# Designed miniproteins, single chains, continued (2), part 62

Each design is a single chain, and the fold is of that chain. pLDDT is the mean over its residues in the fold that is shown.

## One batch from the design tools (miniprotein)

Design m6125
Fold by ESMFold2-Fast:
Structure m6125 (fold): chain A 108 residues (1-108)
Amino acid sequence: ELEELLAHAKEQEQKILAELDERQREAVELAKNSTDGEKAAVLERVAAAEPSMPASMRELLAELKARTSPAEIEAGRKRLEELGLSDEDLRVMAGYIASQEAVKRALK
């Protein structure tokens, strides 16, 4: 049921946020305000660093690359470099992006 999926997604988000320190909360806020190009750049960087990335996140990366122009993805990559984000920051952002996309799919 939709209500059960939404409740589960919300519970997972609450658990993630409760365990984050101040810097990790900043990474989540960046993810909330990110463009599709920036989201694709985050997932691409995490996929390169972690070959064991879940299939659902790889599918999301493929979908973002399909709907986002190469120029927007390149702009996102440059934005991440300018912000000086760590691999840990990118991992937190990727987890949040995947969680939010799951919620959006459940609300369709």
Scores: mean pLDDT 74

Design m6126
Fold by ESMFold2-Fast:
Structure m6126 (fold): chain A 90 residues (1-90)
Amino acid sequence: SLEEELKKLKEELEKKIKEEKDPLKRRTLELALEAVEKLLKSNLSEEEKRRYLEELREIIELVLNSDDVRKLIAATLRAIGLLIDLDLKE
């Protein structure tokens, strides 16, 4: 179920990236996609993967529903932080 949720999110992100016209939003979605791909390949517990997935969903929701550049920059930094955390846990 969790693997299916991550695979579905990956497909949704790939579609959203192709449709996104704003470069900052697109880049943040690309960072979120990279995090999803790392989660799919990781040996983290289901509980840890679920926590990352929940934070990724919050970042994606903010990106898709906000035009506030400061909030978008914050979302980008959050996505970068998640990628760093995932790299450190390998």
Scores: mean pLDDT 87

Design m6127
Fold by ESMFold2-Fast:
Structure m6127 (fold): chain A 74 residues (1-74)
Amino acid sequence: MMKIFKTPSEEEIDAIVEIFGRYLRSHPDLSEAELRADVEGMVKTLEEAGASKELIEKARKKLEEVVREVLEEQ
């Protein structure tokens, strides 16, 4: 893959995922569809920012784990 500008680092992606995960956990009244839409929006944002496929997959996996936790606590 050609990189036109610096890709977000794994540490930067981890920080973003932690912040967004806290946001999702602070809204336990959101439906599964709303939680999944929020995750897809974040993944799309990271993709548009030029994050590597591997970092996008890592972020998606972590956010899907947060969605699972929120749904299991409902």
Scores: mean pLDDT 75

Design m6128
Fold by ESMFold2-Fast:
Structure m6128 (fold): chain A 100 residues (1-100)
Amino acid sequence: STEEIIELLESHIKALQQLIEEMKSLSEDEARSRAITLLRLIAQELAEAAKKYGDERLAELSREYLALADRVRTASKEEILAMLEEAIKRLQEVKEELKK
């Protein structure tokens, strides 16, 4: 189950990195819409994984991602970019804790 969680977190990191690259070509409204959609999807998948594996760290990440998605609603494109980089850092931190 730990390996499955790591693979899930790695897939989410890659999805966020891909969005950051695509944001260079997106309008502010398109970037905002895509960021909200992706952050909410990741939050949902983290919440389901938290229930399946009984890991409170995943539940906390899910809550952080929902809060981040709400912040994105009024954020500029530059602020959204910083928020997505913060989201990646949080996933990487949890992934490293799981490798202990």
Scores: mean pLDDT 88

Design m6129
Fold by ESMFold2-Fast:
Structure m6129 (fold): chain A 79 residues (1-79)
Amino acid sequence: SVTVLSEAELEARKKELIKQIEEILSMSDEEIAEIEGISLEQARFAKEVLREELEALKNNDWERLREIHRRVMEAIAAA
């Protein structure tokens, strides 16, 4: 099985992901914290990461997306 998407499919999924991120960012910090069972500080941090990811996605900046992912994984490993 090949998980390679066509350019059209990749663009469609990118638009779906952008919409999902924008929907999450429209929620309050308190609402995200309650839904996810995390602290308000963690919810605020998650929203900051999502804002950076949203910007990178809109600019098709895959290197920035990789850097964001690496920083998140390092933060998780350090906890």
Scores: mean pLDDT 77

Design m6130
Fold by ESMFold2-Fast:
Structure m6130 (fold): chain A 84 residues (1-84)
Amino acid sequence: GEIEAAEKELLALAKEKAPELVGALAFTFDLLRQGHREQAAAFLEEALRALGVPEERIAAIREAILSGDIARLKELLTEILESM
C-alpha cells in the first residue's frame, strides 16, 4: 500500500543519509499503519529534534501525519534526509 511504499523508499534513503533515523522511521510507519497518528507524530518529532531538524520542518511533518497525507509526509522526509 501507500504507507508501505513510502516506508520502503524512506528507509533506503535514511540508511544512506541518516542511519540513526532508520529505527525511528520504521516505528513511526508501524504506528501509522495501526492508525496511531498522534503517537506517530509525537515520536517522530522527538527523533527529528534530536538530530537538529528545524521546528518549521517538524511542524509541517506533524501536520502531514495528523492529516494522514502520506504523499506529503514522504515529500517532507525526503527533503530532510537529502539535506543531511
Scores: mean pLDDT 87

Design m6131
Fold by ESMFold2-Fast:
Structure m6131 (fold): chain A 75 residues (1-75)
Amino acid sequence: MLPKELEEEARRLAEEEFKLVLASEDVEKAIKELREGMERLREQNKKAGESPLGLATEVYIERFEELLEEYKAKL
């Protein structure tokens, strides 16, 4: 199981980056780039397996997916 500290750090990083996405001059472009980045991270993470880095990356991606879903619900 991923240490709580790494889980909290991964979630904070996702939240901070998402705030920057929403503050960008071109939000649609920033969201598209974010989605493409997450797809790349998920592909790379399949190679990392159940390592702490792999688990932290999955938490990070899941948090971004949550934030994107919340954003779409407001549109």
Scores: mean pLDDT 77

Design m6132
Fold by ESMFold2-Fast:
Order: sequence, then C-alpha cells, then structure tokens
Structure m6132 (fold): chain A 100 residues (1-100)
Amino acid sequence: DPVVEAVRRLYAYLSSLSPEDVEAVREALREARGSPTIDEAAEAVYEGMVRRGVDPEKARAVAELVRDLGLALEAAGVPDPAGRALGIGVAAAESVLARQ
C-alpha cells in the first residue's frame, strides 16, 4: 500500500531527528494548513522548517516525504490530499515527540 509506505517513511525519518527539529516540523506542518496544492503544502513545510532553524537538507527531506504522502493519497482518491498529508504529518510528529 503506497499510502502506508509513505506514512512509514515519514515516521521513520521524523524518529531520526532531534526533539527540537521534530517540534519545528510539527509547527511547520500546522502553519502549512490551508495550502491549496500538494506542491504548495510541501514548499510551505520546507520554508516553515528553515525559518525555525532546521538544516535545509533535513527540511527538504521532510518536505519531499510530505509531498510523496500527498501524491500517494491523491492516487488513492482521498479528498483534500494536501490537507490530509499535513494532518497525518502532525499526528506522526506528535507521536514521535510523545515517545521522547
């Protein structure tokens, strides 16, 4: 299932980040809500993370994982794939933070 694999990859990558970086991811994902497209959501996440002092390479990796999740959701026929990808991302970041 491409959606399940995209969620697993996002969760695994977030679990490799520092707690401070995961908190920045969570806030960037929340700030990106309302983005009309998957590409705009991914770019907003990237910008939000960099603005919070996350390394640009790490911010790019998270943005691409959010984009991949959004595309998998769109292919699966999920309505509002950008909003759903951001919501799943927030839940994943919160889960990682709760275990640290």
Scores: mean pLDDT 88

Design m6133
Fold by ESMFold2-Fast:
Structure m6133 (fold): chain A 104 residues (1-104)
Amino acid sequence: SLVDQTVEALRKGDAAKALRLASEIFRKEGGDTPLGSHVLLMLKAEAIPTREGRFAAALIIGDIGLGLKLAETEEERQLVRDVVLSQDKSAALERASDFFERQR
């Protein structure tokens, strides 16, 4: 499933892929679906090996405080604000994915 693929991307620390897949899930299903619960469990279990992956996870679940703590650049802080303020969470997560794709 797309949820399983997003979880696998987070386990690998692949922020760009996780955000892209999460964007697809929110476009299709909307809101806090099973994805949010799985991502929260991964964060609690410390199962995400990279800072970028944990930052992506924070964006996916809408954890502003965690997102801002993990952000290292002003552009990353703007991604947190974009996800929070956007009425289209799918589009905001896609923009965040594009940002991390440019970093590779």
Scores: mean pLDDT 85

Design m6134
Fold by ESMFold2-Fast:
Structure m6134 (fold): chain A 91 residues (1-91)
Amino acid sequence: SVNLSEKEKKFHKEVMEKLKELLEKYTKKYGEPSLPAIFEKMNEKEQIELAIEVARIALEAAKKEGVEETAEEAEKTIELAENNELEKAAD
């Protein structure tokens, strides 16, 4: 429906704006112009931390625009990423 489409557009715009800010921060930190190049330089812990940050951006945008299904998926992603860090810390 038109209403669902506008809600999804607002969600996508919010996510893209926040991801652009996050990407700019990481391009400055790693000296790389793109996410694939940044990921290649990242260790597993840094990749997990970035994944959590990305998921948090999606969660906040989804809650703001009321996209409940996406919010649930983002929360699950954060939980899984945190569990992976705990498993690595147990090595």
Scores: mean pLDDT 74

Design m6135
Fold by ESMFold2-Fast:
Structure m6135 (fold): chain A 59 residues (1-59)
Amino acid sequence: SGTMTRDAMEEARRLAERSLEDGVIAAGVALSLGYEDGSYRDEAEELYRELKRRLEEAK
């Protein structure tokens, strides 16, 4: 459901504050949930791309 995708996105944002690597992994899970249930797919994709971009810039 959309609740699971939203909660996973919030967890990814929280994890990214401490570890960008963990945030990217969690955002990937949220993206998968969004594609499976059709909820928040664009928002989850945007979050995944943003965290991945930040991680790549930090390397």
Scores: mean pLDDT 81

Design m6136
Fold by ESMFold2-Fast:
Structure m6136 (fold): chain A 83 residues (1-83)
Amino acid sequence: MSIQMQVKAAQNLLDLLKNKKLSLDTRKRLIKALGQIMVNIARQDPALARQLMEELRKMSESMDDELKKLIEEAIARVEEVLA
């Protein structure tokens, strides 16, 4: 998959996460999928991955503790690739 397609997928998932009407289970699945895509982006474009991580981190501040923990886990995996 091209980096452009991966970035588009990540942006779409971030937009979906802003929808408060989604079930908790759906939001958990979106965060896990986003984490995987961001890891792949980090291997190809570290600067772009850092931008996506900051957006996700800011979004986590308004989320439930369970979703915050999943976001922290996703960010940690991306940070490991960037180190």
Scores: mean pLDDT 82

Design m6137
Fold by ESMFold2-Fast:
Structure m6137 (fold): chain A 100 residues (1-100)
Amino acid sequence: SMEEIKEEVLKEIKELIDKKIKEFVENTKDASLREQLKAALETLTELYVEINKLLKEKKLSKEDADEILKEAVEYLKERAKEMLDETVAEFVISYAEAVL
């Protein structure tokens, strides 16, 4: 069903978000704040491209894609708050609200 496809797509996006945040944390362990913010922007840009590609490949309607994006944005914001330093988390949240 379409609802099952939407749930599977959202699950894949959430797994992608978790993977990218984990990789970011490991890769920035000894980084300065400036280096962390630069890496965060690069990671968010990659995440934006990959999410949009996935949504297009699944041939979802704009309405269904927008619903999935809203849930993905909320998930990204929650994971950022849980796993990232406050300043980096605030940057990620601002990007997610403005761009995604």
Scores: mean pLDDT 85

Design m6138
Fold by ESMFold2-Fast:
Structure m6138 (fold): chain A 102 residues (1-102)
Amino acid sequence: LLTEEQLAAVLDGLGVPEEIRKVFLEAYRKLKEVTTDPKTLELGQRYLLSIVSTILSEKDPEKAIEKIKSIYNDFLSKVTDPKAKEVFKEAYEKIIEVIKKR
C-alpha cells in the first residue's frame, strides 16, 4: 500500500493532470479518514490506479468515461462501507466532469 506522499509522487511522475491528481489525493485522504480497514484502503488505491491507467492510455474522452464507469461499478460491488462508497462516488463524479471538459 502506497503512502499519500508516494501516491502523489507516482501521479506526478506519470504526468497526470493537476486537477485529476488533486481529486485522487483528496479521495485517498478522505478514505483514510472514514476507514482503517486495510482491505478497503487497498481496494480504494487499486481502483484509483486503475482509473489513472485508463486516463493515461485512453485518449478518447467518451471511451475513457465508459471504462471509468465500469471500474467504479466494480469497486462499489466490493465495498460494503457506506462512507467509503460516498467518498468514491464524489471522486468519480469530479473525474468525469474533468474529462468531459477535454
Scores: mean pLDDT 81

Design m6139
Fold by ESMFold2-Fast:
Structure m6139 (fold): chain A 78 residues (1-78)
Amino acid sequence: MSARELIEKGKEYLKQKKYEEAFEEFKKALDLVRSTNNPIAEAAFYKENKEYLEELVKNGNKEAEKLLKELERIASSL
């Protein structure tokens, strides 16, 4: 539930074009997912949030680009 709330907050910041704030909320949500040590949950996060991370990359967020590539590698290994 807390990861979902952070994702919704990130989406709201994207709608407002607050790209740095949006990225921080998605990163917090991913950190919670990663705390479970479940690669299936991490792959699900990638699948569900890929479009939002791609929007952040298009707007110049290099950390989001690195993260998106890492998540794609994890998803592809399953």
Scores: mean pLDDT 83

Design m6140
Fold by ESMFold2-Fast:
Structure m6140 (fold): chain A 60 residues (1-60)
Amino acid sequence: SELDEIVREASQAISRHMANLSPEQLETAADLLNKIEAEKDVSVAQQYRNQLLALIQSAS
């Protein structure tokens, strides 16, 4: 499903960039991933994914 793919993308992004994230940023990323995994609305899940990707981009 689209939700499963969004979860996969978010999880992979964290895994690839976790070395560049502070402990506080990792906690925020984990919270966003939890929100994505709990979400049933694709549009809202995409918003959380975009927030997560922006967090990772700011740390790179």
Scores: mean pLDDT 84

Design m6141
Fold by ESMFold2-Fast:
Structure m6141 (fold): chain A 66 residues (1-66)
Amino acid sequence: AVDELAARLVRLSGLSRARARRIAREVVGLVQNKDYRAAVDLLVRETGLSEEEANRLLALAALHLL
């Protein structure tokens, strides 16, 4: 869910909890709409993580949300 993704974003990228929660909510909405490319692009743009790391996070989020 949103809280689990936000916690991982804080650990991996050092974002504030508030910013991580905002990003996590947007990513979860995109994943639920099956817009995985937009979710990856958003994670890379907002966090500076690699596409590989963003894809790994989305796979984990999708497993817990779907």
Scores: mean pLDDT 79

Design m6142
Fold by ESMFold2-Fast:
Structure m6142 (fold): chain A 56 residues (1-56)
Amino acid sequence: LQAVEDAVRQVVAEGPHLTPEEMAARAKELLTQAGADPSVANATAKAIADAVRRRQ
């Protein structure tokens, strides 16, 4: 739970010039480093990419 929140916060801090794909890759990387379950890391990355694409 905290790992997901920290990953999202970090991706947001890296700025709006990142593509949805780069944001998703970053979130997955951070979650993996924090020891999150691969299913959680993959689901969170996909959700971020989808949310950013919907805003465009």
Scores: mean pLDDT 72

Design m6143
Fold by ESMFold2-Fast:
Structure m6143 (fold): chain A 76 residues (1-76)
Amino acid sequence: SADHALAEQVLAGVRRQAEAAKARVPEMAARVDAVLAEVERLHAQALAGELSLDEFLERVTALMEELQREMLELQA
């Protein structure tokens, strides 16, 4: 479905961002991997119908904002 395709595109984008982030900031690799694992867990729940697409997008956005804050703090 279109919703499943969008959720897959979001996950693919997060995976690309995670690999790029680990290449740029290797000291955050474990934290980036933890966030990616949580996004993959949320994606699996969305595919199972346990989360709406809107709830999935909201939770992924919050996780990515938290990771971005942590990366900015490390660079300060």
Scores: mean pLDDT 85

Design m6144
Fold by ESMFold2-Fast:
Structure m6144 (fold): chain A 115 residues (1-115)
Amino acid sequence: SPDELLARLALLHNELSRLLAEIRRRLGRLPAEIEELHRRIAALWEELLRAWAAGDWATVEALLRELRRLNEELIKLLERAREEHKDDPEVVRLLEEMIRLNREMIRVIDELLAA
C-alpha cells in the first residue's frame, strides 16, 4: 500500500541520517556539499509528510520527484567521497551502505509514483 511504502521510505531516511552522523563522528566533518544536500532532503521530507497528511497528491508527486533527483545527486557525491577515502575501509563501508540506502529510497519513490 502507499502508506506502507511511505513508512518504508521513512525508515530508510532515518537510517541515512544515522549513517551520516556516524561518518561525521569518524571524519570530524562531512564535505559541505553532502551536508547541504542532506539538509535539502530533510526539508523536502518534512514538506512531503505535511502534503501527505493533507491529501495534497499533486504536491506529494512533485516532492517525490524532487527527492528522487536529490537522492541521485547524493549518490554521486557519496561515490566521490568513497574514492577520496579509499584508504579508510570503515569510511568506505559506511559510504557504500549510504549509497545502497539511497538506491533503495529511489526504488521506493518509483513505486510510490507508480501507485
Scores: mean pLDDT 88

Design m6145
Fold by ESMFold2-Fast:
Structure m6145 (fold): chain A 57 residues (1-57)
Amino acid sequence: MELSEEEQKALVDAVRELGYFDKEELQRKLYEEYGIDTSDLSEEEIMQAIVAYLSTL
């Protein structure tokens, strides 16, 4: 994974707070609340990171 464990956790937390998946809203929330820049990631990469984090522990 190219994202750190903390970044992956923040990503999952942000998705839960939104209650839906919107790439731009999610990336804005990550930047504003966590200081994490994910602008280089595609929607598919973000979804894969979420699934990987939940599966790997």
Scores: mean pLDDT 73

Design m6146
Fold by ESMFold2-Fast:
Structure m6146 (fold): chain A 73 residues (1-73)
Amino acid sequence: SEEKKLREELIKAIETPDLDRVRKLAEQLNDQEIIKLIDELKKNKHTDTFKRMEILSKLREYAEKLKAELEKE
């Protein structure tokens, strides 16, 4: 129940996007993949727009996967 609520909040934060909240929730869920993606976005503030869009696309794909998994539970 609590973990399910955290995953629902994570999906919402990604969709917003609220990157600080995404990182906080990913830490609570021990989701190293999401933490890595957020850290890469923050590190690459001055990089090409295409690279930032690519990382954001990966976050959106992860949110879609989480939604599908929650629907099966």
Scores: mean pLDDT 77

Design m6147
Fold by ESMFold2-Fast:
Structure m6147 (fold): chain A 92 residues (1-92)
Amino acid sequence: GSVPVEVKGKDGTIKGTAVQTLPGTADIVDENGNVVGSIGQAADGRGGVSTKVKLEPGDEVRVGNSTGRVIATGKDLWGNDAGLVEGPIDIS
């Protein structure tokens, strides 16, 4: 089955949505269906998110019934916003 994924600002605004069909990753899409980011499990066992949409500390990441919060932000090698996600988030 497919697992719904959302990236949401701390004000409740939806920044992106996805459907996880494979363990460990999902693409984030905007309202036009363009891929604007991804979610994956980092090598240290934490959740990671990368997106062309601006990430802020306190943003929520939901995968199915599990949620995490962005606690740190930066840039990836391609200049996309990257975030470290903590919480009972399950990407598996």
Scores: mean pLDDT 67

Design m6148
Fold by ESMFold2-Fast:
Structure m6148 (fold): chain A 94 residues (1-94)
Amino acid sequence: MEERLKKADEFFRQVLERAKKEPLSKVIAELDEKARASPDPWERFVYDEAAGILELLGIFGDTSGWSPENQKDAEELRKRFEERRAELVAQAEK
């Protein structure tokens, strides 16, 4: 298990570097496809978490080093997050 965790950390770092050079939407779609195609539950988990980490970094992280296209994608993710948050708050107040 510890060996698998180290490989997952390395993979996540590689994915973060890809986000600086490649379209964010393409990287996330690729990870989602690999997660769906993998028969190993651990591999599915790693791919799903990598996609989630990219989305969270787009919403909350420093994207100043990213391409203008990826910065725009990150802004759209942030807007969708705020919309979902507002909806949940409104439901809780009813």
Scores: mean pLDDT 74

Design m6149
Fold by ESMFold2-Fast:
Structure m6149 (fold): chain A 87 residues (1-87)
Amino acid sequence: DKSSKKLKEALLKKIEELKKAGLVTEEEKEKFLKLVEKIAEEAKKLDEETVEELIELIENSSLEELKEGFRKAVEALELAKKNSELL
């Protein structure tokens, strides 16, 4: 899927920009990279128009907005894993 690959590339570029700007730690970068793999996998189930809208949103977002978005998504993923282990 071309759009899923493009989304992954856009997210990876922003994570590198966050690291270079000193806005994230190496540990946070590793968590964000794992999240990107999951997002790219799920994006294969979305239509091309939706994926292109997500790419545009990512490219037009500030680094601070993206950092907060990634942090919330990682936290949600970690909570989901803990809940799955308890069920």
Scores: mean pLDDT 78

Design m6150
Fold by ESMFold2-Fast:
Structure m6150 (fold): chain A 98 residues (1-98)
Amino acid sequence: SVEEEMKKALEEAGLEVEIEKLSEDTFRVTIRDKETNEEETFILNLNADEEEKLEIARKAAEIGIRLNMKREGVSEEEIEKKIKEARERYEKAKKAAE
């Protein structure tokens, strides 16, 4: 299935993905780093509009950055700073495109 293929791709990147069905159109997605056993969770709603889908994609990207930097032994303060800088660049690009 597509879910199995996505899990394999992320496992090759050193990440583990668990998907828990909460309702017919709502899922809890947990991404775990295999080395540090650090995890992050977000909710995926299949009925989300395009703006909500973009927000979910942004959260997933930030989770990826956080887990990768924790694997490298970077402090929580430095990780949050990096995520804030990435978010500011995204907002600036979005505003320039409007």
Scores: mean pLDDT 70

Design m6151
Fold by ESMFold2-Fast:
Structure m6151 (fold): chain A 62 residues (1-62)
Amino acid sequence: AAVSVGEQDGKYVVGAREGDRELTRVADTKEGAIEAVRELAEELPAARPHVEAAEAVLRARP
């Protein structure tokens, strides 16, 4: 499983996948995207090891 961070139409898009489960969140702000990553990790435990790296990527974005 992996956590993905991207951008679509000026919004932050974060996703996580574990087996047949795939969850995506869209956020208007960097802070909202960081919170969405944490929410995904609560629903998909396999995403937890990737939370810190995903948050670091989001924090480094302008």
Scores: mean pLDDT 77

Design m6152
Fold by ESMFold2-Fast:
Structure m6152 (fold): chain A 93 residues (1-93)
Amino acid sequence: MKEMSKANKESSEIGEMISKINEEGKKEISEESSKKVSTTVKEGKKLMGEGKYKEAYEMFEIGKEITESIKNGNKEKSEKISKEGEEKIKKIK
């Protein structure tokens, strides 16, 4: 369905961005930020499994924002965005 396609696309895009960051040798990703991205993707996939595609898409968008802040080299910003994303996750669940 349309919502499932959006969630799958966002999940794939997050995975591709993380892969590029790792491939470029940017091992300096904050462990906390990396864990938050993984948690957001995991929760998004869980929501997809429950048929909650809109909520899954929102989770993947949060993960994408965190990943983009990491890509821009702002560790402190990525940690702040990760914590803000965690609050949004609590509201979605």
Scores: mean pLDDT 65

Design m6153
Fold by ESMFold2-Fast:
Structure m6153 (fold): chain A 95 residues (1-95)
Amino acid sequence: SDKLLKVEKLLKEADDILEQVASLLPEDDRQQFEQFYGDLLRKLTDSRLTKSEDDYIKSAVDFLQQVLDRLKQLNAPQDYIDKVQKILDEVKKLG
């Protein structure tokens, strides 16, 4: 569906931003964040395969919220936090 394609495009934009952010984190924080992100991404992928479109979009919102909260905890640069927040807000409008 058009909604699902928009969500997947927004998640790809978030992924590209998060790869950039990870490169800016101290090594220990980066490794912990990458493990955390990998675990969340696996759960999101499972939701894509097993849940309805609406439930998958809710899972995508939860995924982005948890990532955003972790970036704030790690004191990631504000510009990247703002970009991920905008993506989260756009995904929320689709659910």
Scores: mean pLDDT 87

Design m6154
Fold by ESMFold2-Fast:
Structure m6154 (fold): chain A 84 residues (1-84)
Amino acid sequence: MVSPIIAKVAEVAGLSPEAVARAVERALAGEDVPSHLVLAVAVALMLEYGYSQREVAERLGMSLSTLSRHSAALRALEAEVRAL
């Protein structure tokens, strides 16, 4: 079962909804997320679960600096998902 927010994130990112949902479950369990799914999972965690950028960095096992380098891409993806 895929949430409406995860489905929207997958649609905007051009990814499978099932792949994004599985990656979100992996992130919540503290497992590694494939690099090509990281931005989609980050936006899904922020929008679906209300996580801050800091909490997302902690959950994905990456530095806040890594997410900050992608802040423009994160904001663009979040804006597109919110527009749907």
Scores: mean pLDDT 76

Design m6155
Fold by ESMFold2-Fast:
Structure m6155 (fold): chain A 86 residues (1-86)
Amino acid sequence: MKITIEVVGPTPEQAKLAGLGAYKVASGVGPVELEEEGNKTTVTAEAKDGVAFAGLVIGSIGEAMDVGGVKSKTEGDKYTLEIVPK
């Protein structure tokens, strides 16, 4: 299925870094689209399981960044991940 992951960071730099991690997770599966806007990065990709894919992206953010946590919200095929500062 085609899914959209929107990563929101407290700074543009954090959003870009997190979005790059999401892009790397998705790029092994098929076509990926990456869009950057301010403190938001949007990744659009195909996945068999959107929940499992969002979980992999959250894990990638936690490994690459020093964060207090990640808030997740799901609306159909759209997943919004908000990075919480430490």
Scores: mean pLDDT 74

Design m6156
Fold by ESMFold2-Fast:
Structure m6156 (fold): chain A 84 residues (1-84)
Amino acid sequence: SSLYEEILRWLEQLDSENPIEVLIAALDILNFSRHKWHLLTPEEKEELIKKLKEQIEKFSKHENEDLKKIMVELLNESIKLLEK
């Protein structure tokens, strides 16, 4: 799916050293999860939830407390919207 490929690019952008790019990617994922979750196959949705949980674990170890808090909150909200 071309939409899932776009999501995978946003997931890769979460690994950026630029915190603004990281935040933009998280907001794009949140917006997709809120408005376009129904366009994913069940398999794509399960894989996305898995990858988001892995990203939450990664950000939970981040040294920047503000970025950590915001990222964990945004990614958890995305998971909740996808598990609906």
Scores: mean pLDDT 86

Design m6157
Fold by ESMFold2-Fast:
Structure m6157 (fold): chain A 88 residues (1-88)
Amino acid sequence: DSPTGPSIGQIYYNQVQSITSDAQRQAFLARLQRLLDQMRNTPSADPDFIRFVQLAIDRVRNFSDAATTAAIDQQIQQIIQDIQNRIS
């Protein structure tokens, strides 16, 4: 819903940026892990989407490691741009 519709990348980015508590991090991590497991068992799943989810999991797990999260964030931004450009 919504006239413009948010891109998958924007939804993810907003979710990550809005995480301010440990409870939110744990919940998000659990959801991402389930999604990754489902995608790994889907032969037609997009490889870029699988990489995106893997990076998201790593980013959440390494939230307290500034160097690691910065490196992962750059990779996620590139994937988000690619997905967004392809969909729109």
Scores: mean pLDDT 71

Design m6158
Fold by ESMFold2-Fast:
Structure m6158 (fold): chain A 78 residues (1-78)
Amino acid sequence: LYEEALKALEEGNYGEATGLAVELAARGDVESALRVAEELARAGAVGNARAVLEAAKEAGAEEEEVERVEELIREAEA
């Protein structure tokens, strides 16, 4: 899943990467899901990054991790 999500990101398939990252969060791999959200934000896919971040929050992401991704999303919107 995580490797597949990164491959989708490299190919510009942000929809696929988002779906895989949401699945990672649902399985309890919140750390990997947040890493995909960070890459989506850096790529400018802000809406996709927010979708993954929401799934990670529901799966119990730590406040510090959430804040880091929110900052990247904010910078991408500037």
Scores: mean pLDDT 82

